# Designs tried in a protein design run: designed miniproteins, single chains, continued (2). Part 55

Each design is a single chain, and the fold is of that chain. pLDDT is the mean over its residues in the fold that is shown.

## One batch from the design tools (miniprotein)

Design m5889
Fold by ESMFold2-Fast:
Structure m5889 (fold): chain A 100 residues (1-100)
Amino acid sequence: MELEEKKKKIEELFEELLEKMLELIKENPEDNEKVEEEAKPFYEETLRELAKILGISEEELRELIEGASEENLPSLSELERHVLEQLRKVIARLQEFLKA
């Protein structure tokens, strides 16, 4: 189904972002500022592609991520919920790696 194809593309985008973030952290293990600066363009590109898949603006996607609350959850599409779930998994993986 088209929905499953979109979910897979979202997963691929977050997996690619995670891989790039881990590579930057590995190359700069004690320089969080440099990691953030070098990661920013990859994060912005990922948001742009995600917004395109969801059919919303990049600004609307930023609001979705920043304003993710119980109040907004019932109105979210299945794809929007999938994006938030994948983002949560990426954050968890990055936090685990930084503790190791």
Scores: mean pLDDT 75

Design m5890
Fold by ESMFold2-Fast:
Structure m5890 (fold): chain A 83 residues (1-83)
Amino acid sequence: SMEDFERADRILALRHLLYIEGKEEFAAKLTPEELQALIDRLEKENPEFYRKLYELIRDAIRNAMTPEELKKKYEELVKELKE
């Protein structure tokens, strides 16, 4: 694929974050381009959080992490690094 692998991970991470924030309906309506623009802004505002999100997503894929486990780890990360 000519797509940036990191971009796909970022998009997936943002969708999950929006779901946790109670914005699942909003997230479902976003195009990939809109999600990418939002990620660019959010990453600029909190680079440490997104770096850890990328690590979490890669770990989840490598270890076949369940959606429930992934959700819990995202919630912990949000509480730690985002107010």
Scores: mean pLDDT 72

Design m5891
Fold by ESMFold2-Fast:
Structure m5891 (fold): chain A 76 residues (1-76)
Amino acid sequence: SEEISKLLAELAKALGVSPEEFTAKVIEAYEETGSLVEAIRKVVEEELPKTTPEQQKKALEILKELEKKLKEAGLA
């Protein structure tokens, strides 16, 4: 959905990675986990330590909203 795509782009920006790089990492993690939510969580966990405390707070808020939207879409 457009909302999920926007949240993914905002999450990438908060983590300081390009949307293209973030998407590539999520696809790679999805191949390992078989779950889109777990793939996104894994990428966030790997990237969070590389960001500022303010970016971390924003990224976690976006992740929470994204997980909610994914669950509503039957993807979580």
Scores: mean pLDDT 83

Design m5892
Fold by ESMFold2-Fast:
Structure m5892 (fold): chain A 75 residues (1-75)
Amino acid sequence: MEEILERLKEALEKQDVETVVELLREISENPDPELHARVRRLLLEYGVAGKLSEELIKALRELGDEDPYVASLLP
């Protein structure tokens, strides 16, 4: 759990859209309610701080449209 969260945080800080999308797909393939809550909180924190790029926001919306589990992670 901590490893995937740390990698997601690093990808978000680097604005690495491809890695963020890949990690969210991996999380969706192996649903865990605690991980879901932590990822949702992390994305909310980055969104509120204005740290999500336009490219990343677009990619997250597209992924959410394809995957209801990912849609539930988005703020």
Scores: mean pLDDT 80

Design m5893
Fold by ESMFold2-Fast:
Structure m5893 (fold): chain A 88 residues (1-88)
Amino acid sequence: SEVEELKKKMEENIKKAREYLKKQGFSDEDIEEFERLLKLYSEALVAKYNGDEERFEKIKEEIRKLMEKASPYIQDMGKKMLERLEKS
C-alpha cells in the first residue's frame, strides 16, 4: 500500500540521517533525540495522509514536548518540522 511504501521511505531516511549525524560528530544522545523526532514527524505525515486529525494534533504535541528538553540543534529541527507539517 502507499502507506507501507511511505513507512519504508521514512525508515530509510531516518537511517541515513542517523549515519550523517554520526559522521558530523553529534553525541549518541542527540542522535537518539533526532531519530525520535524523525519518527514522530513520519507518524504525523501518515496521520495527515489518513485524515486522522486527532492523531496528527497529538503527535505535534509530542514533538513540542521532545523539543523542550532537546539540544538547540534538535529544537531548530523540530521547529522546521512543525512548520512543514502546518504548511502541507
Scores: mean pLDDT 80

Design m5894
Fold by ESMFold2-Fast:
Structure m5894 (fold): chain A 91 residues (1-91)
Amino acid sequence: SAAERIQELNKRIEELEQQARALAAQIDAQPTLTEEQKIALFETTAKMQKEVLKLQLEIAKIQNDQERIAELEAALKKLDAIEAEFKAKVA
């Protein structure tokens, strides 16, 4: 059912958000990480955050919530811009 699919998507979102928070904390807490390692971890967390937004977008589409779809698409574009700015700063 749609409700069961939404539940599965929400569970995956929670797992990804927990993993992303753990990686972000690792970056902040470990000053011994090289700049290359920090960049790789940042890229990994950004990818995970995009996956969360895509899963949320699937839920919004199941619910036919056009306003939420627009918000999530805007959030994905914003993350792409943040990632591009970060890459520019470390280049």
Scores: mean pLDDT 83

Design m5895
Fold by ESMFold2-Fast:
Order: C-alpha cells, then sequence, then structure tokens
Structure m5895 (fold): chain A 70 residues (1-70)
C-alpha cells in the first residue's frame, strides 16, 4: 500500500498540473486516487470529484491502477 502511494505520487509529480504541489500534497492525492480506484470509482467520477477534464481523470486513473497492479 505505502509503495503504491509513493509510486503514484512520483508519477503525479511528473505532470505539469501537479508541479506546484509539495511531496506531502502529492502523497495525499495519490492516497485518495488509490483508495477511490480500489473502491471501483470510474474515470468519469474522478473527473467530477476533482473538477478535471475526462482526459486528465483517465490519466490519473491509469496511474493509480498501474501502481496497484504491482
Amino acid sequence: MEEAIEKAAEELKKLPRFAGLTDEQLREVARYLIEAVKKGITPEELAKRFGLPLEVAQELYDIAKKALEE
């Protein structure tokens, strides 16, 4: 679990949208994404909850899912 959160946070750090976040904030975003994906959230629901374009939500979903499939 901790490794999945750290892996997702490192991938989020590479995205320009998240460049202004601290490492602690990135870990919190990663934790939320990992938990939400484990509970069966869709990319469409992620887009709605974060107020993001669907394409960005899909990218975040893929990052979280890949981190979980280690």
Scores: mean pLDDT 78

Design m5896
Fold by ESMFold2-Fast:
Structure m5896 (fold): chain A 75 residues (1-75)
Amino acid sequence: MLEVSVEELPDGTLKVTAKGVKTKEELYLVAYLAALLAMKTGKPVTLVIGDKEYVIPALASEEEAEAVAKEIAEE
């Protein structure tokens, strides 16, 4: 079962944690959600998938969010 949680850290940035990611499509969707949050907040977002941690920088556009999500999903 795919579980996604979002937590606000003490510095005001968001942490997205995904558990049970089984497909590349699910990985892309979770990464894209985290990237959209980085765009909407204008702040970095930490994405945790299993033992992997990604820091998504503040993003300015949906095109940047899609590019970041693809890079994470292709890894």
Scores: mean pLDDT 81

Design m5897
Fold by ESMFold2-Fast:
Parts: structure tokens; C-alpha cells; sequence
Structure m5897 (fold): chain A 72 residues (1-72)
């Protein structure tokens, strides 16, 4: 389900943001995989909405963990 995919993404983002050996490239790969899964499951309008939510989640999780001050 879409909810399960989003929950998995949040978990992976928290793990990546907490790991000092992980890079923005690792985060980008997880985001890419998540977007590919969503693209097959939802309509284009819902996909755009979820893609924006994912971008905000990435920015917020990294900021909350003190990794980035602004954006990736």
C-alpha cells in the first residue's frame, strides 16, 4: 500500500540521517526507489502530491537530525 511505502521511506530516512557514513547519494537512491514504486500504484496527480510530500520529508528529517540546515 501507499501508506506502507511511505512508512518504509520514513524509517529509512531516519536511519540514513542518523548514520554519519551515509551521504546525500544514499538518500537520493532511497527516494528514487520510493518514487518508482509509487508511480506504478497511483495516478499522476496523486503521484505529484506524494513526490512533494517525500521532498518535504527528506528535508525535514535531515534538518531535525542536524545534518542539513536548508535543503539537500
Amino acid sequence: SVEKIMEELKKKLKELASDPNKTGGDIGEVVKETLEKLKELVDPETFRKKAREIHKLVSQELKDNGVYRHDL
Scores: mean pLDDT 72

Design m5898
Fold by ESMFold2-Fast:
Structure m5898 (fold): chain A 97 residues (1-97)
Amino acid sequence: MDELLDEIVERIKKAVEYRKAGNKEEAAQHLIRALSLAFVAGWEAGRQGPEVADELSKRLIERLEKELGDEAKDYINLVKSAIEAGRLAGELERRFG
């Protein structure tokens, strides 16, 4: 999980860097990959239980705020949404699997 959080944070940092450089395509690719990884992280956490998903969300938000400051605000909401969608999918699998 920590390795997955590290990759999500690094990809969001790259998305910010490419956006500031005017490379919208590269920025979008890094953001899409970060959101996909956040969904997968949420799904794995949701399979373990809601407390695991809540802690994952909290840790990732704290890391984004620390690394990006105010630049993180737009990305925090997207990441929260991706983790929540993953969590719901993981909980559904746990309930019926």
Scores: mean pLDDT 82

Design m5899
Fold by ESMFold2-Fast:
Parts: structure tokens; C-alpha cells; sequence
Structure m5899 (fold): chain A 83 residues (1-83)
């Protein structure tokens, strides 16, 4: 895992609101989104649960980056990244 990816994962671990997640998301380069999107999805789920509009927006775009359509699989990947 690159040093840049680790830096974003540490920022995501510290995020306490959806607003903070959006700021981090906007700073992530597009080429790193496929690696980091599961971590953002997991963090959004921790903050607001499975009824969050932000969570489902991210889940809807995940397949465009070659990621699973399944919330369960995305959450499993995200949890593993943030451990």
C-alpha cells in the first residue's frame, strides 16, 4: 500500500461527520478512489448507518470503479482497510 493511501486512511479513521468525509473524498485523486471508496463507505455506515443518502450515493458509483455492487462486500473491504 502506498504512503499516500495510508495518509488518506488515517484521515478517514479520524473523520467524525459526513461533512469531514466529503472534504476527504474531494481531496482524493481519481486513481486512488477504487482503493479508498470501500473505506469511505464503511466510515459513512459507522456514522449514519444503512439509511444514509451519502452511503447509497457512494454504493451507486462503486461499480464504475470496478468495485462490488454489494453493500456487504464493500463494508467488509472498508473495515479491512481501516483496521
Amino acid sequence: MSEEVKKYLEELKKAKSIGELMVILNRIPRDLLPVLLPAIIYKAYELEGDLSPFLWTLVAVAPRFGLPKSLKELLEQGKKLLE
Scores: mean pLDDT 83

Design m5900
Fold by ESMFold2-Fast:
Structure m5900 (fold): chain A 81 residues (1-81)
Amino acid sequence: MTLDDLIEAIVSKVPEEEKETAKAALREQYAAMDPEEQEELEKLLRENKDASILEVTGKLQEWFAKKLGLSEEEVREQLAA
């Protein structure tokens, strides 16, 4: 699975009129990452090319939590919201 495949799969779940906004937001999140983080994300997707979208999404959420340097309190706050 490539990054573009993942973005397309996520966007397919949103209403058609929101697809471009969601796609732009995901692209901005990726572009805001350091090159090292982008490379690590692409490696994660390569290693999980045979995994389901659900499994890849779960691993991405764990990876984002780790890389964004979110404190345990911030992660807890986002999960509670």
Scores: mean pLDDT 64

Design m5901
Fold by ESMFold2-Fast:
Structure m5901 (fold): chain A 66 residues (1-66)
Amino acid sequence: MEEERRKKLEEMEEKIREHWEKLKEIHEKNPDKLTEEQKKLLELQRKLAEQGVSEEEAIEKITEFI
């Protein structure tokens, strides 16, 4: 039972990571297209990465707030 939940969570995390990668690409190519909320989320992710937190861990922490 828990194993199936873990696989489903991993799949959802992969989709979330793809969305975050798209946001990073948009930020690099067209920062003006990002909302203020999206910019703050990217800044939070970078700040966590600078502290040694992996991108995956940062996304997981942010996702828990949503």
Scores: mean pLDDT 68

Design m5902
Fold by ESMFold2-Fast:
Structure m5902 (fold): chain A 82 residues (1-82)
Amino acid sequence: SLEEKVEELLKQLKELRELLSKPNDLPPAVVELLKEKLPELEEKLEKVRELLKEGKYEEAEEEFEKLVEEIKKLIAEAASLV
């Protein structure tokens, strides 16, 4: 379900934030990009969660699709930095 996808993504973003808060072996350019973009992704995901709680499922789906597209762009950008 959309709710399950949102919760799974929230867990993944939380784990990524924890990884970035500690010394890690990721390329520095990738770390900088992720630190810049992660707050924006977290904010948008929280908006999707709020819409779901309000029963605004169609709006939640639309915002989630936009978020997934932004994540795909971020992955492509990160890949270009290695």
Scores: mean pLDDT 82

Design m5903
Fold by ESMFold2-Fast:
Structure m5903 (fold): chain A 59 residues (1-59)
Amino acid sequence: GGAEAARAGALAGGGRAAARAGQESKDPITSSAGHEAWLGGDDAEAAAEAAERGGLLGG
């Protein structure tokens, strides 16, 4: 169903970003904590918040 697909997409996106933030980049040039926190921490949280608001506002 559409609702389940949307939820799975949001969780998959957030999980992928969070997993990336949990792991230090193998490339020392890109392993800056700021960049990882930007993509993983803030992005994962923004995705989760957007999914919650999307569910409420999309109704």
Scores: mean pLDDT 51

Design m5904
Fold by ESMFold2-Fast:
Parts: sequence; structure tokens; C-alpha cells
Structure m5904 (fold): chain A 113 residues (1-113)
Amino acid sequence: SSEEKAKKFASEIIKAFIDAGVELIEKLKEAGFSKEDIEKAKKILIEGLEKMKKKLVEGIKNKKSLEEIKEEFKKIVEETREKLIKELPEASEIVDEVTEKLLAKIDELLAEF
């Protein structure tokens, strides 16, 4: 069904966001960022994840298309990127690398549906 397809698609994006967040934290640790900066990054990622969870529930309830779900979730990724760069400007290269990879994966996921 279209609902099952939308739920699966949104869940795959959320999983990709979680995986990207884990990769980001690992790369920040390897680059020597402080425990305080790592905690700031984690808080921003958790805020993004909570927004995605709310959009998943809303999208299923309102029967949003896969394209609408993709656009809303990509917006959350971009907002998360902007917050990370604002709070951790020295991490901008790492943040950009991880978020660009995530955005590309989201576009690839839609092609499989």
C-alpha cells in the first residue's frame, strides 16, 4: 500500500540520519574535538532526529507522498547542518562531507521505491 511504502521510506531515511550522526560523532572524535563540542553536536543531532520522528507520524497520518516526505526530511538535514556549523564552525568540512553523503543517500532511496 502507499501508506506502507511511505512508512518504509521515512523509516529508511531516519535510519540513514542515525547512521550519519554516528559517523559524524566518530569523525569529530578522530579530529580531536573536545567532549563539550561532541555533546553540543549530539544535542543538535537528537533535535533533528526528534523533528524527523514527528514528521514521520504527521506524514503517515496526512498520507503525504514520498516526494513530500523526502523534501521535509531533507529540510531537517539542512537545518541540522546549519546548526552544527554555527555551533562548531571548525567542524564545517566534516559536517558538510557527512551531510552531503546523507542527502545523496536520501535521493538514492527514493529511486528504489
Scores: mean pLDDT 88

Design m5905
Fold by ESMFold2-Fast:
Structure m5905 (fold): chain A 80 residues (1-80)
Amino acid sequence: SKEEKIAAMTQEMREGLKRIEDAVAAGKYEEARELAEQLAKKMAEGIKEITGNEYEVEVDMYLNSVTGKPAAQVVVRAKE
């Protein structure tokens, strides 16, 4: 079902973001960048499969100002 596809994509997103955060915490910045690019591509493909529309997907890495730890987020934008 569509709900099952969304749940699977959400889980892949969570696991991907954790791998990116772990790589940054280990000082593996090039690996983190590659993982971020791979996750962005997978999320874009999954969103297209679920919605039938193309979106621009980026994975942003940042420093959490409260915890001082590396964090990552998925950003989705409509293609114009």
Scores: mean pLDDT 81

Design m5906
Fold by ESMFold2-Fast:
Structure m5906 (fold): chain A 81 residues (1-81)
Amino acid sequence: MSAEEARLAVLRAIRELLLANPERAEEIARLTETDPEKALEMAEEVVREAAERAVAAGEASEEQARAAAEEMIAINREGLA
């Protein structure tokens, strides 16, 4: 599996998680305005959970899913800074 394939698998898992839990997406959006640090923490949890689901589904290796998740988390932190 390529890094790009793993990244896309994690992104799909994020979408699936947020579609299954729209309240979670709404809370993250609300916290972005009122408490951006908590919003970032919740977004990081979604990304990590998505990576675990992609691995469990056989769509990404553990190493590639972890790397993709950490890259996405770093991008979110840079956007907040």
Scores: mean pLDDT 78

Design m5907
Fold by ESMFold2-Fast:
Structure m5907 (fold): chain A 78 residues (1-78)
Amino acid sequence: MEAEREEGRAALRAAGFSDETVETALRAADLFEEIMKLPREEQLAAFELVKEAQAGAKTQAERIRATLRALEEALAAA
């Protein structure tokens, strides 16, 4: 929902994230919803890619960007 998206944007800004990081997080959320429409095996593969990508990240902003890239890679592979 557009209202939920705007509320999420406001919450992330209130948490101290930059506008760039907020938009990246919202895009990752959109891609996550697309992943949830895939077969279970492809969802599990996507979650493993996200977990691996997050393990290499040193900051929350890097973790959010790593999550977006992992979700994009998972959708491209599906």
Scores: mean pLDDT 77

Design m5908
Fold by ESMFold2-Fast:
Structure m5908 (fold): chain A 69 residues (1-69)
Amino acid sequence: MIYVEVEPGKELEVEELIEKKLRELGAKSFSIKKVYENILKVTVEGVDLEKTIEELKKIPGVISARLVE
C-alpha cells in the first residue's frame, strides 16, 4: 500500500487528483482512505507500485509518497 502525505486542507483535492492519476496509469482497482491528519492510504492493483509512487509525488499538494508493506 502507498501512504501519501498532503498539504493541510488539500486532502479532498489531492484525493481527486490521485484517483485521476491511478485511472490514467491503468489501475484495475483502487481505494483511497484518509487514515490520519493529512495522510491518505492508497491501495491499488494492476500497476507498477514504484512508478505509481513517482507519479503520485508529482501531483500538486503532495508532500511525500511512500510504499508501506
Scores: mean pLDDT 83

Design m5909
Fold by ESMFold2-Fast:
Structure m5909 (fold): chain A 92 residues (1-92)
Amino acid sequence: SEIAELKKKLIEQMKKMLEAAEKNDAEAFRKAAKEFLKSVEELAKLGEKKTALDALDSLIKLAETIAKRNPSLKEVTQEIIEEAKKLKKEIE
């Protein structure tokens, strides 16, 4: 199932974002977050609107948490929060 594969990618990219945050790796975080956003957009196109919106809310909450804990990642997390909020408005 394409939907099941996309949901698996969301989980994998979330784990990569957490690993990047632990290492204070802004570029690794950005790459994982962009792949996450791409999978969310593809899920929305397949009609999985609720799953896509729930995933964006999870990403925003994660990025906000990381920004508070990792000051060195504040800029990249804010960038991702803004991109996620923009995509959320486009899907709504």
Scores: mean pLDDT 89

Design m5910
Fold by ESMFold2-Fast:
Structure m5910 (fold): chain A 84 residues (1-84)
Amino acid sequence: MDELADLLIEGGKNALERAQKLGLPKEVIETAQALRDLGEALKSGDLEALEKAWERIKQYEKNGALKLTEDFKKAIEEAIEKLR
């Protein structure tokens, strides 16, 4: 779990920095922020922050800004259940 959290934090941070430098659309920047926030919530074990970040990520996937694998979705859902 810590490996996934660290990957999301670093990946989201790097994506955010690149998106800002390239002047990418607000939705891309917000998606990168949400991925970083999801990783930070996973690492801290903050269930409320994790659920909020995950709902944001699901909305970005629904809007086509992000495509998630079923394995990734399962890993996040299992992390949420484990913290309950």
Scores: mean pLDDT 78

Design m5911
Fold by ESMFold2-Fast:
Structure m5911 (fold): chain A 106 residues (1-106)
Amino acid sequence: SEEELLKKFEERKEELTRLITGFFTYVPPEERSRLWTRFMIMSSSEDGKEVLEKIQEAFEEVGLALPPIHSWSQLSVVISELYDPSAEGDGEKALAFFERLKEALK
């Protein structure tokens, strides 16, 4: 059970990292490192609620209505549902999301 819990935790962390890296494909190289570093600092903070609220506000500002997000695992699921790398226009939505997130983390 302990090994299974650790595996699920690492899988969730890896999945979130993978999804955010996918979005970064649409972000200019000079912005990628900066935004990634800020996001990793936020995801590692003890008070994740304030961070999740800022992320939710960033999504709302780009016209994406989100359900209340109370955990990083819920955020990971929502991002995976909004991101389809094969769909036209998803790159523009990803860029808009990261631009608003950049402003919210200023």
Scores: mean pLDDT 52

Design m5912
Fold by ESMFold2-Fast:
Structure m5912 (fold): chain A 91 residues (1-91)
Amino acid sequence: MEEKKLKEFEEKLRELYEKVVKLSEEILKNQDDPEKTAKLLKEMEQVLEEMGELVKEALEKLPDRKEEIEEIVKRLTEEARKKVLEAVKKS
């Protein structure tokens, strides 16, 4: 049961990180359009808030798995950071 909950947490968090990467790329492509950029930044803020709540809930529900949760967050953060940096370097 705990293994399944941890996997579901990782899958949902991964989807949110993919949204962050996609929004970052769209912001970069639309940097000359302030209205689109503002809308994308608002969507980014909402995704980041959802990510924060998801991590908080996981830590509260699975306190004995704190180290595993933190390692998942660290890994997914580095993967997202790499994708965003690659997009920036190509622009």
Scores: mean pLDDT 82

Design m5913
Fold by ESMFold2-Fast:
Structure m5913 (fold): chain A 66 residues (1-66)
Amino acid sequence: MLAELLRKRAEEYKKEGKEDLAAYFYKVADEIENTPDVTKQTGLALRAIGVEWDYEKLGKTVEQVL
C-alpha cells in the first residue's frame, strides 16, 4: 500500500539521521491511510516526493519546504 511505502521511506530517513524528513513521511503516511480517495492519496504522495526532492537535492529542511 502507498502508506506502507512512505513508512518504509521514513524508517530509512530515521536511520540516516534525517529526523525531520522521517517525521514528515510518517505524518503523510497516516494522512494517506485516513484518505479513501485515490486522487487525494496520489496528491499527498506527490507533495511528499516534492518535499523529499527539495530536502535531498537543494539541502532545504522540511520547515523551509513547507
Scores: mean pLDDT 80

Design m5914
Fold by ESMFold2-Fast:
Structure m5914 (fold): chain A 83 residues (1-83)
Amino acid sequence: SVEKKIEELKEEIKKKSPSTPALLRSYLFDPDPEVRRATAELIGEVAEPELRVLIPALEELAATDADPEVREAARRAIEALRA
């Protein structure tokens, strides 16, 4: 479920694991637009400097994703990471 995936990502971010950005990137390209949107929103909420490596992936989503809410969430996440 979306909720379970996001809970797992929140726990992983707390651990500051080297694999966390790769896991987040995987969910940014999930088949489910709800997962992609929630992941981009989570990245924007956390906005830790180590997540800036995800900016290129977020820029791709903001430019090309079929879902306008995913595109908006990606744009907001980029702004939060660059703040």
Scores: mean pLDDT 83

Design m5915
Fold by ESMFold2-Fast:
Structure m5915 (fold): chain A 67 residues (1-67)
Amino acid sequence: SSLLEELEREIRELIREILEKKTGEKVPLDQAAPLYHEYVAKGELSEEEVKEVEEKERELVRRHILS
């Protein structure tokens, strides 16, 4: 569904924006998720940023199950 794909894109864009702001470097969308998990593990991201990503991921799972 286009809404599901849009939400996935929003999550990837959010992660990319957070990482680009943090590193000052351009991050490819396909590398954003693995780099994000690295930064979370290092404690480099704020709790609020991590929570925002988690909330969107939960919404994606909810919509996927209901689709």
Scores: mean pLDDT 77

Design m5916
Fold by ESMFold2-Fast:
Structure m5916 (fold): chain A 80 residues (1-80)
Amino acid sequence: HYQQGQQLRQQGDYQQAVQQYQLSLQQNPNDSQIWRNLGDTLSQLGNYRDASDYYGQAYQLDPDDDSLRQRATQAYDLGS
């Protein structure tokens, strides 16, 4: 699922990429990279509110990655 999501995202099929990443999260809910890629993909779709939430989850799982905090804040601001 994760690899399929990455491929779909590269092809610009963001809605299907979201579905594949969500399936990956069901199997690996503590993988910060999957949450991050979901946030990035939702931002590409203009769904900034959900993107902010997913970046926030990624940051909680990997608090040493300040870029996730900044991405969450930027997505929140764009969605407001």
Scores: mean pLDDT 80

Design m5917
Fold by ESMFold2-Fast:
Structure m5917 (fold): chain A 80 residues (1-80)
Amino acid sequence: SLKDEVDLIIKKMLELIEKGELTKEDIENFMKRLEELLEDMTEEEQKYALKKLEEVISKLPEELKPFAEELLQKIKKKLE
């Protein structure tokens, strides 16, 4: 399911955060894939995915948060 693909992406992001290996390029690639999934999702699935994404962004190093938050806002604008 699309929800399972979101959960897998979130899990991979969290693993890279824990290892201290997450790069801006990784964030761009994960966010691009999440955007593609969100376009095919129902409103309930989109709400679930966005909540999970906000949770992972909260766990990012402070230097990476503004970058990820800007990408999230661009995704949210496209879904409106």
Scores: mean pLDDT 85

Design m5918
Fold by ESMFold2-Fast:
Order: sequence, then C-alpha cells, then structure tokens
Structure m5918 (fold): chain A 74 residues (1-74)
Amino acid sequence: VTPRQQLQAALAEARQVLAAADPESPQAQALAQEIAKAEVVLADPESSDDDLTRAAVDLDVAIGVLDIYRVTTG
C-alpha cells in the first residue's frame, strides 16, 4: 500500500473511533485535532511520503490513547 492509502485507512479508523467516543473527553478532543491535521496533510498533493507516514503514525498514537480511556462512565 502507498503512504497516502495508509493515511486514508488510518483516517477512516480514527473517525470510527471518534464517533464511538465521548465527545467531551480530552482524549476525543486530542483525536479530533489529529484528524484535522491528517486531513490537511492528505488534501495537500505536495505532501511527501514522510509527511503522510507521520500523519498516519500520529493518528495511530491518538487512537491508542483514546482506546485506553474508552467507555469510561463518569
């Protein structure tokens, strides 16, 4: 797969995770910010493979952090 395809897949996963999360959580807010950054990178046709790969990694980290705090009844 290309870095661009990898980022598209990561964005799709991130959006699904965010949709299932508590929107008031700081972790959901952090994931939303990473999604916004990744969308900017993906929309730029001049983005390098390194830029695309970094954005995908940043999304994966944010998803992992949110998953730790998932389904916290408060």
Scores: mean pLDDT 77

Design m5919
Fold by ESMFold2-Fast:
Structure m5919 (fold): chain A 79 residues (1-79)
Amino acid sequence: MEKARKYLIEQVGEENAERLERLLGGDVVVLLVKASLGDEKAREELRKLSRTSPEPVRTLIENVLKGKSLKEAFEEASR
C-alpha cells in the first residue's frame, strides 16, 4: 500500500493522490498502480471493476487499461 501511494503521488501529486485514495479506497489504488506497471492479474481485476464503476472512475480505469500512464489517465478522467 505505501509503495503504491508514493508512486501515485509522483504521478498526480499529493493532493490528487489523497482525493483518489478517498474516492477509490487503498485496494483500488494498489490495483491501478500494478495495472499501470503491467501486472496482468491487476488488469483483469480492474476490467471487472470498470464495468460497475461510476464516472469518472470508469474513464480513469479504462485509460490505464489502454496503456496510458496514471498521470495521463487521471488528466483524461478529470476533463
Scores: mean pLDDT 78

Design m5920
Fold by ESMFold2-Fast:
Structure m5920 (fold): chain A 100 residues (1-100)
Amino acid sequence: MTPEQRAQLQEAVDIVAAIAREENVPESVATLLMAMLADMIAEEDEAAAREGVRRAASQLSREELETVLRVLERMLERTTNPALRARLEGAIEIVREVLE
């Protein structure tokens, strides 16, 4: 993982932890979201990163997906890293598509 990828992951972890504490997000959902974001951040190929998010999202229930979408939208409001912002926007698009 590059220093830039580590910076994105650290900001993502800090924001998810804060939101989970404030909004009582289930630990299982927070863990799944963090795994999805870590894989997406580590993947340099945009198409492969998007497909990874779609695959992960397709394994979640509708209720879990709605929770993930809310957390992603809150993360987008709080992120200061432009690269992380772009990845979060892509993840939100895919989660919305999976929700139909």
Scores: mean pLDDT 81

Design m5921
Fold by ESMFold2-Fast:
Structure m5921 (fold): chain A 71 residues (1-71)
Amino acid sequence: MEIPGISGTYEENGKVHQVDLSGVTKEQIEEVLGEVPELFEKAIGVEPKFSLKSVTEEKIEELEKKVEELL
């Protein structure tokens, strides 16, 4: 299933990072984040965003790279 318009920010080492997850499929996110089933269900059912605070910059960059490969 596609995830439209999921974006957000997270803070790491005093820096604020921005992530856009629009246009990515559930399976692609699951491969990158590992705990995605819980985060994905929470984002769809309760809030339209992932808890980016628990995701490292490296994992976010991997997810964005996967999205770029799909586009």
Scores: mean pLDDT 50

Design m5922
Fold by ESMFold2-Fast:
Structure m5922 (fold): chain A 93 residues (1-93)
Amino acid sequence: MEMPKEVVERLKEMLKIAKAKLDAVKAQVKAGNADIDKMKQTLLDIEIDLGLALIMRGVGKAIGYEPSKEAEEAIRGIEKVIAELKALLKELE
């Protein structure tokens, strides 16, 4: 059985929010207004969202829902946002 459309759309929205947060951080870095503490808080917020996404996937599998390609792409997208934000933090530290 495929994951419910509402769950997939929620995962896609979480990715959209994560990307928007990363874009805002990148804009601040480009402007010379990098705030490491705020960037770390943004990273924590996105890591929490990834944790929720992984729980949604795990619970879905446990009750017989197979993660759709869109759901997996959304989760991988959030992981990529986290990796990029961690790389930016490492360059600034």
Scores: mean pLDDT 86

Design m5923
Fold by ESMFold2-Fast:
Structure m5923 (fold): chain A 106 residues (1-106)
Amino acid sequence: ELEELRERAIRIAENLAKQLDYLASQVDEYKEDYQKAAENFRKAAEALRNGDFETALEYVKQAEETLKKLIEELKKRNIYDPVLEWLLWQAERVRVLVEKALELAK
């Protein structure tokens, strides 16, 4: 059901924002990228609460892109961060949930 998909997407997006804010507090480099990703997930959750699935999808895609670029920059420095990989996987799950919600809302 549409409502269940929305609720799940909101919970995951809010949790991702919280985790990224925490990580931003612990890093010296790329702090701005963690904060940007967190803000995009917060905006996605707000859009979902308002029933604006299209805007939510745009914010989730922006957060995914920020995480992908951050992971790629770290890999260039021979740094592998399994937490960031897991957060990206969760972001992809949110995107799929929002895409399904958009389809059901037709």
Scores: mean pLDDT 87

